# Ledger of designs, part 32: designed miniproteins, single chains

Each design is a single chain, and the fold is of that chain. pLDDT is the mean over its residues in the fold that is shown.

## One batch from the design tools (miniprotein)

Design m1171
Fold by ESMFold2-Fast:
Structure m1171 (fold): chain A 72 residues (1-72)
Amino acid sequence: EDYKKKIEEYQKELDADPKNVDSWVNLGKYYLKLRKYDEAIEYYEKALSLDPKNLTAKALLEVARQKKAEAE
């Protein structure tokens, strides 16, 4: 229920600073919780394009890909 508000908060943060890697990662986490795996993957890939060394984004991208494969 609170996921929509959190998504809106991170989206607003990214509108102000699209290079905020943590906001991309957190947005991905909320989409992953909503089982919106394609969107989660896109947000984690965006985080990695900005910071290729972000181990959290890399790990969560693999989780999102695995969850998408299991849902198919």
Scores: mean pLDDT 84

Design m1172
Fold by ESMFold2-Fast:
Formats: C-alpha cells, structure tokens, sequence
Structure m1172 (fold): chain A 81 residues (1-81)
C-alpha cells in the first residue's frame, strides 16, 4: 500500500470509529445516562479530530473539513449535556 492509500484508510477508520461512538452516545441519552453519553461523545470528538489531522497532513483538505465538521457537531452535543 502507498502512504496515501494508508492515510485514506486511517481517516476512514477514525471517521467510522467516531460515528460508532456518537451512536453509542445517542443510545446512552435514550437510556437517560448523561455521564455515559458524555464519555461516548468525547470519544467521537477525539476520533473525528484525529481523522481531520491525518486528512490534512495527507493534503486532503476536503476530507479534513468534513471530519472537522463532524467533530464540531459532536462537541456541540457534548456542550449541551
């Protein structure tokens, strides 16, 4: 695998990881577990931020912007809790 393909794969994995954590946060909110939800949304923010960093370093500004937007949305949810 070329370094570029590996970077794209890593970005995809972090975005998927973030999405899973975000969904877990939603499920914990449905159960009324605010502290559990906060932990999972924090994990989502961290995953999306790593995805954005890797995408930016790889020169994919469009993908970095998408990941940054996902992180911002997760942060906003975390701040509302």
Amino acid sequence: LSPEILAEAEVAMYIISGAVSRRNGELYLEKGDIEGAKEHYKEAVEAYRKAAEIAREAGNEELAAIAEELAREAEKKLEEL
Scores: mean pLDDT 87

Design m1173
Fold by ESMFold2-Fast:
Structure m1173 (fold): chain A 75 residues (1-75)
Amino acid sequence: MAEERRRKEAEELRERGQALIAQGQALQDLLAWLVDVLRVIPDSHPVRAALEAQAQALLAQGQALIAEAERLLAE
């Protein structure tokens, strides 16, 4: 019973982690497109730095959740 619950929790963490990584990557791709193609956000604009920081935070959070899921499944 407890093992099945941990396995389900690990799978949920993995799925959530993957979703956060996908969101972070999509935000990085969108930011690159807005800066380089549309030139909507200049390089010095604080919004660019904020979006880059947010994308990195999402990637880090996703990786941490996947690592925790792997730890739970390794039992």
Scores: mean pLDDT 76

Design m1174
Fold by ESMFold2-Fast:
Structure m1174 (fold): chain A 98 residues (1-98)
Amino acid sequence: VLGVAFGLAGLAAGLAGRPEAAAEAAIAAANAAIALARAGLAGAARAAGLAALAAGRAAVRNATDLESAAKGIAAALAGIGALIEATLAGAAPPPKQR
């Protein structure tokens, strides 16, 4: 829940023309999503990861320079990483090497 709130706050900040705040909120949402995934809350982690990705995209869209764009891209990548962690948390850990 908290990770989704951070992601939505980031999206709102991006829409309000605050790309740096949007990127920071997106990274916070991604970190919350990873923590939720490690706690076994895969569904909540996935929701938080999606919110982080949306906030990161908003940060990129409202970027005024390369630094702001790089922060937005980093936030979006963090959101993608959180979604991967959420997916792995929902799967049994496989010792499945071929």
Scores: mean pLDDT 67

Design m1175
Fold by ESMFold2-Fast:
Structure m1175 (fold): chain A 68 residues (1-68)
Amino acid sequence: SKEEKLKELYKELSSDPEIKVEMVGKDTIVVTTTLPVTKQIGLVLRIIGDYPDFEVSLEGDTITIKAK
């Protein structure tokens, strides 16, 4: 299910000590990072590639991931 896919992604992201990951409700993950913009873009592209059914947006130092 999409909820199981989000939990998988949350677990993967939470393993990275350079990022802060929060679950918001049942279908949204919020990532806060101090990474350079190039690395933030790289992370967004990896998530889109691995989870094409998720909507990913980058705003400043915050990446928001929602199940479509």
Scores: mean pLDDT 79

Design m1176
Fold by ESMFold2-Fast:
Structure m1176 (fold): chain A 83 residues (1-83)
Amino acid sequence: ASEEELQESIDLIQNSKKSVEELAKIISEKTGISLSTAKKVVTIVRNSKNLSANEIIEKISKETGLSLSLVKKILLILGEELK
């Protein structure tokens, strides 16, 4: 996925009116990761408006143990659902 698509997805997540719980449920249902891990992903994205897309992806990977490629896939899936 392009850097532009990742940034668009992050912006959609950060500016969405949906709760952390609602966004986490979408991720869990679409990717099969646990609801608790999905909540952690959404929370990091929403609390990281001062970080670049790459820094957010690295932070999520480090804090959740998910691979960088899986983190990117999760963000893109959630971004598509919010369009």
Scores: mean pLDDT 86

Design m1177
Fold by ESMFold2-Fast:
Structure m1177 (fold): chain A 89 residues (1-89)
Amino acid sequence: MYNDPKFQEYMQKIYKNRKDDKKLREEIKKFVKEFGVDALKDFIKDLEELKDYYELMSKILNSKLYEEQAKLLANTVKIAKEVLEEAEK
């Protein structure tokens, strides 16, 4: 899956739209339609791990950039979990 060019394309689109909640939600919905609910669960887990890493780096480096990235990742996780809940109905 991680070596799938299509999976990488969706990851890039999600990252590109990380500050636009409407576009982010639409891209995550497309991701679920393409790869399924289990793939979204795995993606959410990876995003939560990356968020924790950026929160740690923010504290170690006293970096507002890492703090901002951690907040954007937290928002992406929130929207992804909302899409997951709707997809499981």
Scores: mean pLDDT 82

Design m1178
Fold by ESMFold2-Fast:
Structure m1178 (fold): chain A 83 residues (1-83)
Amino acid sequence: SAEEYYNKGLELFLKGEYEEAIKYFEKAIELDPNYAKAWYALGVALSLIGKDQEAMKYTLKALELDPNVSDKELEEKAREARK
C-alpha cells in the first residue's frame, strides 16, 4: 500500500538514508497521488540533499492537498540534520 511505502521511506529517512527514502516516497505517490504526507516527506528529503527547487515544488503540492500536513518524526529528524 501507499502507507507501507511511506513507512519504509520514513524508516530510511530516520537512518539518514535520504536518497533511498526518496525512492519509497515516490512509490507511495505512484500508488496514491493524493497522499499529502508522501509529497511533504519527498520535499523535506530533497531539501536535505540540496535539491531546493524540487523540494519547494513538492512541499507546495503537499500543502495544496492538505494545508495541515505534518509528520512529527520526519520534522524532528530534519531539524537535527540541519544543525
Scores: mean pLDDT 88

Design m1179
Fold by ESMFold2-Fast:
Structure m1179 (fold): chain A 61 residues (1-61)
Amino acid sequence: LSDEELLKGAEGALEAAKRATTRAMALAVLHGSQEILEKTTNEEAKKLAEEAIELAKEKLK
């Protein structure tokens, strides 16, 4: 995946985190966002992935 694709993925993950209504949806966002964070070097993508992770963790409690 290119940094451009990872940035789009991070944007989508944050939107999915905001819309997550079930535990399974929150887990999928958490997993996907962690994978993006590990692979990207783009600071904007990292920031969005970190926000998605935080929101997903909140919804999993």
Scores: mean pLDDT 80

Design m1180
Fold by ESMFold2-Fast:
Structure m1180 (fold): chain A 71 residues (1-71)
Amino acid sequence: DELTRWAERFAARARELVAQGKTLDEIEASLRKEVDREVKEKGLTPEQRKLLESIARMTVEGLREGEARRA
């Protein structure tokens, strides 16, 4: 499952960055950079880019909602 693989990868990366004390903005920037790198390296289509961008966004939004619930 391609979507599950990317969701797991981005979640793992975000978790690592949270452990390093990175802000949500820094995590978002890091995930965007990773999407751009993958699109370029693998020659992904515009539709595949949109899927990766959506997964990255959902990952960041999940972290933001988690912080809001703790506040």
Scores: mean pLDDT 78

Design m1181
Fold by ESMFold2-Fast:
Structure m1181 (fold): chain A 82 residues (1-82)
Amino acid sequence: VPPSDAEIKAAMARIYAGVAKILESKGKLEEAIEMLIEGGRIAEEADPELAAELYERAAEVAEKAGKLELAEELREKAEELR
């Protein structure tokens, strides 16, 4: 994979994380979870540590939304990437 693809994917993941922060601040927790999961998915091969951080943040937002099973799944996914 060319280095430029990994850099682009990591940058896109950070953009998704930024959008998720804005959504969470507006109380749009479900949309924030979706953005964090998508960002994590994009980052998995390019930056596994970033992907793990995004999945952990998604788990925290999922807990705030009362989605406890989803939060557990997201924490497991983050642990696998570390």
Scores: mean pLDDT 83

Design m1182
Fold by ESMFold2-Fast:
Structure m1182 (fold): chain A 76 residues (1-76)
Amino acid sequence: SLEEEAKKLIEEARKAIKELLKDPENEEARKKLEEIKERLEELVERARDTNPELALELEIEIGLILMALGVADLVK
C-alpha cells in the first residue's frame, strides 16, 4: 500500500540521516537521501487528495532530509 511504501522510505531516510550526521562526507548516505527525497516527493503528490495526513507526514520527512543535507554541507 501507499502507507507501507511511505513507512519503509521514512525508516530508510532516518537511518541515512543518522549516517550523514555522523559523517558529513559520506557520499553514499547523501546520495541515498537525495534518492529517498525524490521518491517521497512523488508519494506526496499521490497522497495529497486521498490521505492529506500522510502527505503532511511525508512533507515533514522531506524537510528533515533537507535539514540534514544542509547541516552536512555546513560542517564539511
Scores: mean pLDDT 84

Design m1183
Fold by ESMFold2-Fast:
Structure m1183 (fold): chain A 55 residues (1-55)
Amino acid sequence: MSKEKKEKILKGINEEALKRNQKPTREMVENVAKKYGVSVEEVERILKEAGIDIE
């Protein structure tokens, strides 16, 4: 996975969480995974690498 793709995924999740003023939820992770054609596990790994916990 490219650095640009990881950055887009991370930005998408952060923007969604900020709109709701909360931590990223499992639902947000699933939605972003579908949008970018990656697995939920890959999105969770990206968040973990960035130091972001899911709900």
Scores: mean pLDDT 75

Design m1184
Fold by ESMFold2-Fast:
Structure m1184 (fold): chain A 85 residues (1-85)
Amino acid sequence: MEEVAREAEEAAERAERLAEIAEAAGVARLAAVLREAAERLRRMAEEAAEGRATREDVLRVAAEAEARIRAAWEAEREAFIAALA
């Protein structure tokens, strides 16, 4: 469990750094989604450290976070294309 908690914490830290970069670049929606992903992963790290979350739980939350990040990118792309039409 300690290793799973550490991996989730490291993933949360990376998402937080990416959110800061996105915010500095003016991509506010993507920054918000990345910050939300970081918070979810940090919560999972805490639950895993307490023995209340499995590796499968962490992978599920990570997959959900990835899907939300992808959706945010697609929304930005669609808005850009719509502006060109």
Scores: mean pLDDT 78

Design m1185
Fold by ESMFold2-Fast:
Structure m1185 (fold): chain A 97 residues (1-97)
Amino acid sequence: MENEIKEFEEKKKQYEKEAADSKTRLDAAMQANPELGERAQREADKAVEEAKKIGPGTAESVRRGVLYRAFPQEATDYLSAEAKKKVYEEKIEKLKK
């Protein structure tokens, strides 16, 4: 149990670093292509207004999907690392209860 918590905390830190590095690359890609970024932002705003009719959690997911369609490689790397981080965060929380 204690060894499992230490292992999960190490994995969480690893994926936190990977997510931060991936986000930096995504932000750099958006900055390098401001016209594409602005267009993606406008399309995201339009999609979010439709999604708000379903619920607030759906709106955030839709915005992310539209923005990341413009930068698929960088977005995929970031989302993958973020998802893995959350998995280990949840495992740690369950063991500490």
Scores: mean pLDDT 73

Design m1186
Fold by ESMFold2-Fast:
Structure m1186 (fold): chain A 66 residues (1-66)
Amino acid sequence: TARVGEAAARVARLYKELGLEDEANALLNEIDQLVTEGRFEQALKLAEDAVKRAERLKREVQEAAE
């Protein structure tokens, strides 16, 4: 669905900004496999959980910046 595509795009952008491009590619491949299998809810959850993880990492980096 469009919602999964939007979440996957956010994963790609955020992980690239964090320098985790290889992890982003692995996550995007897993999301694509779930979509191909018709597991849209699991694909969306995986992408959204990955976005939350990236946002937490960004906060930790910002807090470390003195």
Scores: mean pLDDT 78

Design m1187
Fold by ESMFold2-Fast:
Structure m1187 (fold): chain A 55 residues (1-55)
Amino acid sequence: SPLDDAQRERADWDAWLDGLIAQAQAQGDTELVAQLQAVRDRSQAEFDARLAALS
């Protein structure tokens, strides 16, 4: 269903970003960590809006 597809897409995106954040943290790149966290927060808000529209 469109809702199931959107949920899977969100989970895959979150997992990918979490991996990038973990790598940036391991490298001590605090500026990149902050930028990736901002991207994560924005994408979560966009997915929340999309899921609400599909509900």
Scores: mean pLDDT 84

Design m1188
Fold by ESMFold2-Fast:
Structure m1188 (fold): chain A 83 residues (1-83)
Amino acid sequence: MEELRKRVEELEKKAREYKEQADSFKTQADNLGREAEEAGKKDPEKALELIKKYGDYVNQAASLKAQARTLEEEARKLREELE
């Protein structure tokens, strides 16, 4: 029983960590998007680099959110099995 409860806590902790990382990447992506818009008129090469980084960060955030969701579902199922 205690081992299963610790496993649930571990999954919930990892899910929170992944959500925090995803939010961090989303914030960085939003900042890169704004910088790309500002740079686009003055430095097209820099704007292109920022757009590429924006896309990468958006994809990383989406991946981490999906992983967090999977961990939350696993924790939910384990909680149900404990009863």
Scores: mean pLDDT 82

Design m1189
Fold by ESMFold2-Fast:
Structure m1189 (fold): chain A 71 residues (1-71)
Amino acid sequence: SSLAADLEAIIAAVRAGAPREAILARLRELNLTHDLDPEVGELLRAAVEAIRAGDLAAAEAHLRKAVEALR
C-alpha cells in the first residue's frame, strides 16, 4: 500500500512538471526501500528510461501500469 501511494505521488510530480532529477531520485528511493516484484521493477525501469528521454507521457503510463500491477 505504501508503494502504491509513493508511485501515485511520483505520477503527481511528473504531471506537475517537477525537475527530472527530483523524479529520478524518488524512483531510485523506491528501488532501494522496497522489495519489488519483477513486473513492477521492469515498469519502473521503463519509466526511468522514458524520463531520461524526456517522454513524460510514456513515463506516466509506465508508472500507472506499475500501480495497476500492485492490485
Scores: mean pLDDT 82

Design m1190
Fold by ESMFold2-Fast:
Structure m1190 (fold): chain A 64 residues (1-64)
Amino acid sequence: MNVILEVAKAELLALGLSEEEVEEVIRLVQQGKYEEAIELLVKKGLSRETAENAVNAIAKGLGL
C-alpha cells in the first residue's frame, strides 16, 4: 500500500476529478507523459502549479 499515492488520489478527487480521470493521470505519469498529465489536470480546472505538484506527488508515490 502506497500512502503518498493514496493521499494524492484523495486530493484530486476532492478537487472534483472523477476516479476514471485520476486513473488516467496516474497511467500518463507511469508512461513518462508528464506534460500530458499536467495538461489534463489544467483542462479539468487546476492551476498549472497545482497540476505540476500533483504529477510530482504521483511520480514520487510510484517510485519514479
Scores: mean pLDDT 81

Design m1191
Fold by ESMFold2-Fast:
Parts: structure tokens; sequence; C-alpha cells
Structure m1191 (fold): chain A 58 residues (1-58)
């Protein structure tokens, strides 16, 4: 697939991760365990978006 397809997937994944993170981060005292959850969500969303874009584009 095109690099544009992969970039679109990454952008969608990032948008989803930011939306999810914004909704999930409704606290004033984020503890260490929360950092792992946020990182995991962002990574998972980005990877899922890229994988979907690669499948669609390739």
Amino acid sequence: GDAAGAAAGAAVGRALAERGAGTTRSGYHPSSFGAHTLGGDSVAAGRAGEAAAREAGG
C-alpha cells in the first residue's frame, strides 16, 4: 500500500487514542499505574490503525 495509507491509519489511531485518553483522564492525581494504561491505549490504537491501513492499502 501507499505511505499515505499507513499515515492515514496512524493519524486515525492517534485521533482515537487522544479521544480515549481525554475521556479516560478525568482525574487530578494520575498514579504510575495510570501511565501504563495511557501508554498502552495510545500504542494499541496507533498500531491498530496502522495495521488496518496496511491491510486496506496492501
Scores: mean pLDDT 54

Design m1192
Fold by ESMFold2-Fast:
Structure m1192 (fold): chain A 58 residues (1-58)
Amino acid sequence: MKEVEEFIEAVKNGDVEKVQELLEKARTDPELQQAIVEALNKDPELRERARKLASKAK
């Protein structure tokens, strides 16, 4: 799923705006939400980075 790859890339690059945009999109897209959750569950470091970036979003 392209949006999941974009989310992972945004987290690795520290792109706060892109991470927040994809998280908001996931609220209305159950398949994207599930795929993001699965990706974060497989990589604890990615999950912590995503959490920190989400908390910085305005």
Scores: mean pLDDT 78

Design m1193
Fold by ESMFold2-Fast:
Structure m1193 (fold): chain A 67 residues (1-67)
Amino acid sequence: SNAARVAAAALLIVSYDLEGKRDEAVEFMKEEAERLGASPETIERIKEAVENGDLLEAVRLLAEAAS
């Protein structure tokens, strides 16, 4: 389900953040948002949230795109 995918994405980006892999977290979330059919504007907002360390906002935006 999309909910399970969003939950898995949340766990993975937290793991990337703990490892200092911010660029990998940005690329991963961009790819997941694209897969979910998010608009270019939403993808950019998700990228910005991850780049700023706002992982909760990034997950929220991804969940919204998955709905």
Scores: mean pLDDT 84

Design m1194
Fold by ESMFold2-Fast:
Formats: structure tokens, sequence, C-alpha cells
Structure m1194 (fold): chain A 68 residues (1-68)
């Protein structure tokens, strides 16, 4: 569900050096964008915070499966 998607993205951002608080804030925004069908904007936000385009695409695919 939503909280599992948030936790998945939070963990990936923490691996890039973000604090738990900052990572969770960004992860919630990413999930909000995914639920709005704004996958491109979600990917751009993840890349801005240190993921590669491939890493962003992979984590968003996994997060989408947790939301459906």
Amino acid sequence: GREEAVELITRRLEEKGLSREEAERIAREVVDLLEQGKGREAAELLVKHGLSEEEADNVLTEAHLLLT
C-alpha cells in the first residue's frame, strides 16, 4: 500500500545520504505524484535528490506495484 511505497523510496534516498526526515518527506511527495499519474515528475524529483535515471525508474516501478 501507500506506506510500503513511502518506506521503499525513503530507504533508497537514505542510501544516497539523506536523513530519515528529509527522505520520508521527499518519498511522500514522490508517492503523491505517482498517485496523480505524474510518473515523469516523480522520477525527476528522485534524480534531483541523487538517484540515477535507472535507479529512479526501477524504484518507481516497484512503488507502483505496492500502490495497486
Scores: mean pLDDT 87

Design m1195
Fold by ESMFold2-Fast:
Structure m1195 (fold): chain A 58 residues (1-58)
Amino acid sequence: KEEGLLELAKLAGEEAKEVGGSVSFEEALALFREQAEILGVSEETAEKAAKIFVEKAK
């Protein structure tokens, strides 16, 4: 579901920050687009998830 993907992105981004990982927006977007297709949610939701992930991973 849309909310589930966005929450997953937030949690994954926070974890990436703690472990010192670095992921570009383009890489995050590709990963979340794949998850969005599997979950049947929009590509717009995948883009929002990627933005949340990158912001939290900073």
Scores: mean pLDDT 76

Design m1196
Fold by ESMFold2-Fast:
Structure m1196 (fold): chain A 55 residues (1-55)
Amino acid sequence: SSLEEQAKKYEEAAKKAEEAAKKYSDNPGAVRTALAEKERAEKEYKELKEKLEKS
């Protein structure tokens, strides 16, 4: 379903943000931005998974 596709998109966004945080670990500003994006993507992913399960 389109919700499953959106969930995968947010999961991929979270992974990319985590990789960015590791890559720019010596830049506090970039790390904060990447971690904030990861947290947001993970939250969206969790909410979509709950909607898929609760129909």
Scores: mean pLDDT 76

Design m1197
Fold by ESMFold2-Fast:
Structure m1197 (fold): chain A 65 residues (1-65)
Amino acid sequence: SAEEAGAKAIEYAKKGLEAAKAGDNEKARQYLEEGERWATLAAILGGEEEARKAGEIMREAKSLL
């Protein structure tokens, strides 16, 4: 569902941010790739707000890489 996809996108976005803050760039990239896939699915299913929130977190994480 859109809600499940959005929740997963946010979950992986947060994990990516935590890994980036810890300096684990490889782990951060892996989590952000997963977050991006879930955010894309969420957007297709109509979960635009959750996809957008995940995107904001992922942008912050990418700024640290």
Scores: mean pLDDT 84

Design m1198
Fold by ESMFold2-Fast:
Structure m1198 (fold): chain A 72 residues (1-72)
Amino acid sequence: SLEEEARKAIEEASRAAREAGKKAKTPEGFQHLELAEQYITLAVSYLGQGDYEKALEYAKKGLEYAKKALEL
């Protein structure tokens, strides 16, 4: 279901952000990590509202920024 996809995406983004937090060493890395955390928070909020499409969208955005934080 879309709800299960959204929950899984939030879990994946949260794990990536946690890993990025352990490895962040540059100001740019920390800025991307903060953006990842903000998008994950939005995803959780939309999930709680039953807006699974937006929850999935913002979770994917959170994962994108977490991955960018790992590269910086």
Scores: mean pLDDT 88

Design m1199
Fold by ESMFold2-Fast:
Structure m1199 (fold): chain A 80 residues (1-80)
Amino acid sequence: SMAEEARRLIEEAREAAEAGDFDTAIRHLREAVRAARNDPEMAREVAEAAREIAKKALAAGDEEAAREFDALAEEARQLA
């Protein structure tokens, strides 16, 4: 299902972020937003994950990645 795909992408984004690979995390979260576009509950989960990862990127000093994650969180919030 698309919900299962979105959850997998969220998990892969978290793993990439934990490794400091924010470019990979951004790609996975963009795909998760697309997978959640017709699922408001899943869109909320994507938004929460993006906000969490944005804080990690900011803590790591990657302000560009943090802004992109904040934008993805807001896009997902609009779908919820």
Scores: mean pLDDT 88

Design m1200
Fold by ESMFold2-Fast:
Structure m1200 (fold): chain A 69 residues (1-69)
Amino acid sequence: MEKEAEELKKLAEKYENEAKQLIEEAHRAMKAGDAEKAFKYINQAMEKTSLAGQYKEKADKLEKELEEK
């Protein structure tokens, strides 16, 4: 159970980091005038952010259950 919560936290962190990289790429593409590329990166970043949020919430719930008396 502890291991599962840690794995979910690692996945959330991984997806958050990927989303941040994609957002940076999207900003660069926008500055370069490449709207199609920018939108593609934004869509990918949104997917990664949603996944990160889901895994983080699952990890938090598992940790709460472990700490309940």
Scores: mean pLDDT 80

Design m1201
Fold by ESMFold2-Fast:
Parts: sequence; C-alpha cells; structure tokens
Structure m1201 (fold): chain A 76 residues (1-76)
Amino acid sequence: KKEIEEIVEEFVRNQLIEKYGLPEEEAEELARKAAEAFAEAVLSLPPEEAIKKLRETAEENPEEREVLEKVAKIIE
C-alpha cells in the first residue's frame, strides 16, 4: 500500500506543480489524498483484475502510463 501511495503521490504532486502551478504545500496535500484514495481502490480489487484495469487505463491515458505500469508491477 505505502509503495503504491508513494509512487502515485510523487506523480500527482509533480503534475499539480508543473501543469497547474500550485504551491508546493497545497500540491503535496492534494497529491497525498489522491494517492491514498487510488491505492485503496486498487487494493480492493483482486490482483489480476487490478493489473488488467491499470494497463487498460494506461493505454487510454498515455500521460499516466509510466506511473500506472509501475503500480501494476508492484501488484504482480
């Protein structure tokens, strides 16, 4: 769980700062909450189903592909 949260938090925080220009403190708080919700949702699914959905989402969202593939590898 924490490993998934860490990877997702880093990605979301960087996006919020670089694309939206949010202050570091606000970006960190929002990214942490988003990462926690994402990890909870992913870990609530059977591992095989979670991996499949992560890879399908990565194909539909190229900007998120690298982070989603990293999460899938952790679950494998």
Scores: mean pLDDT 78

Design m1202
Fold by ESMFold2-Fast:
Structure m1202 (fold): chain A 71 residues (1-71)
Amino acid sequence: SEAKEYLRKAEEKGSPEAKEALEYYEKGDYVKAAEKASEGYLETGVEEARKAAVLSAKKAIEKGQWDPSGP
């Protein structure tokens, strides 16, 4: 997927958070993947991490993972 490709590029450019985001993405946890990719962007400024965060967030919404029902 494009999100995984952006996460790999962000890790290559020096974002350790992108590596964690990729692990969450591969586990199907798109909310945590988006969170970690966003952290990577804020810490490194790597644009691929920002793009991965956006794509992971969209995937989380599509899969019904955006916000657990929070009882």
Scores: mean pLDDT 80

Design m1203
Fold by ESMFold2-Fast:
Structure m1203 (fold): chain A 100 residues (1-100)
Amino acid sequence: MEKAEELEKAGKYEEAAKLYKEEAEKAEKEGNYVEAALYYAKAAVAAAKAGDLEEAEELLKRAIELFNKASETASPEEVARFVGLVIRTIGEMLDQELAK
């Protein structure tokens, strides 16, 4: 398992979001836009779980922009994973707002 997933399972959401964002930035720099979008979306989920809704929104917007630019190269499985992460990010953001 990747280190960010281990941190997320341990409830260390801020640290997990940081590692996912670093992986996303690396993938984006390498031109792997679908992979970058998936990692930005994972970072957004973790940021939302950490209660950082501003960071979650910014990460989700970047994920959507990159995915839209490279969607024609995405497999059906990558599309399904991306949609699932978007839904999960929105759900976590709503959960945090309702907890106020």
Scores: mean pLDDT 83

Design m1204
Fold by ESMFold2-Fast:
Formats: sequence, structure tokens, C-alpha cells
Structure m1204 (fold): chain A 66 residues (1-66)
Amino acid sequence: SLAAQLEAITEEGIAEVLAAPTREERQVAVVRAAKRIIDLGEAAGLSDDEINAQVAAFAARVGAAL
């Protein structure tokens, strides 16, 4: 399902952020995961508001994991 694909991208993105050895590499990992969420959301026909909500949820989970 789309929800399962978004969750997988989110979990992979969090893992990459946590594994990043520098702040600069963490920022690159965040941007990469956000782009994957945006690209999948656009391909699935999600609205801009729905895509923004998914990116915000990812960012919140990254902040909670740090």
C-alpha cells in the first residue's frame, strides 16, 4: 500500500540520519528522505497539503529519534 511505502521510506530515512557521522551528512540524509517522500506522494496523486504533512511527520520523528 502507499502507506506502507511511505512508512518504509520514513524508517529508512530515520536510520540513515541516525547513522550519519556529521551534522552535514545528517542534513543530506534528511533532504534525501524528504525528496523520496515528495516523489512518491506526487506519483501517487497526493495533494501538496498531504505531501507536506508526510514530510512534517518524518521531520518530527527524526527530531524525536535524535
Scores: mean pLDDT 88

Design m1205
Fold by ESMFold2-Fast:
Structure m1205 (fold): chain A 104 residues (1-104)
Amino acid sequence: DPERERVLDVLVAERISELGLPLFPDPETVERLRAEIEERLSPEEMEHLIKLIKIAERLSTKGREGTLSPEELEEIRKEMEELGISEEDIYLVSANIERVRLAA
């Protein structure tokens, strides 16, 4: 499942950062962290994180392209409010998305 794998990649990047580990830890460490995260995530948390990442990626992509209309921005803001997602949540997840991109 590409959406599930994307969440796990982002959360592993976050955990690596929290632990002060090198940007490119060994595969055994990555696999262990991934397994630990996956065991702790509920289906509800996974679904929430999929939505959070999609919002962050949409804002980043459309913002960079200059294609974000005021109407789309209002729709995204409303969706964020309904999901309890803050601008800080978007900032933090975007940083970890960038860490995944740099590590690839």
Scores: mean pLDDT 81

Design m1206
Fold by ESMFold2-Fast:
Structure m1206 (fold): chain A 65 residues (1-65)
Amino acid sequence: MEEKEKLRKEAEEYLTKGDEALRQGNFPEAASYYRKAAKLFEEAGDTVGAMAAYIHAVGAEIEAS
């Protein structure tokens, strides 16, 4: 479980970075951070966390387009 715990914590850190970038209006950076968080949540087996991060990533990516 320690490996998945570390991945989940790292994913949460990237979510925070994504939220910060989003607040600053840096949509490309926010999308990148959210995508990273989603992958880490998937690796951790956290499906709900991954889904939430993907939703945020898609939103930011649309703004970045």
Scores: mean pLDDT 82

Design m1207
Fold by ESMFold2-Fast:
Structure m1207 (fold): chain A 57 residues (1-57)
Amino acid sequence: SPGVEAYAAGDFAAAAELLEAAPDSARNRLLLGYAYEKLGDLERAAEAYAAARALAP
């Protein structure tokens, strides 16, 4: 997905934007949390991780 590709390229701001626009899944929310951590937004990272746990199988 574009968000995963942006994260792999080290573009964490683009990764966060693309992952917020992506379908809700545990994997996308987990990666969104990692992207927010890299940006220093620990509150949004925590929210993304909580969403990932709720969406986990």
Scores: mean pLDDT 81

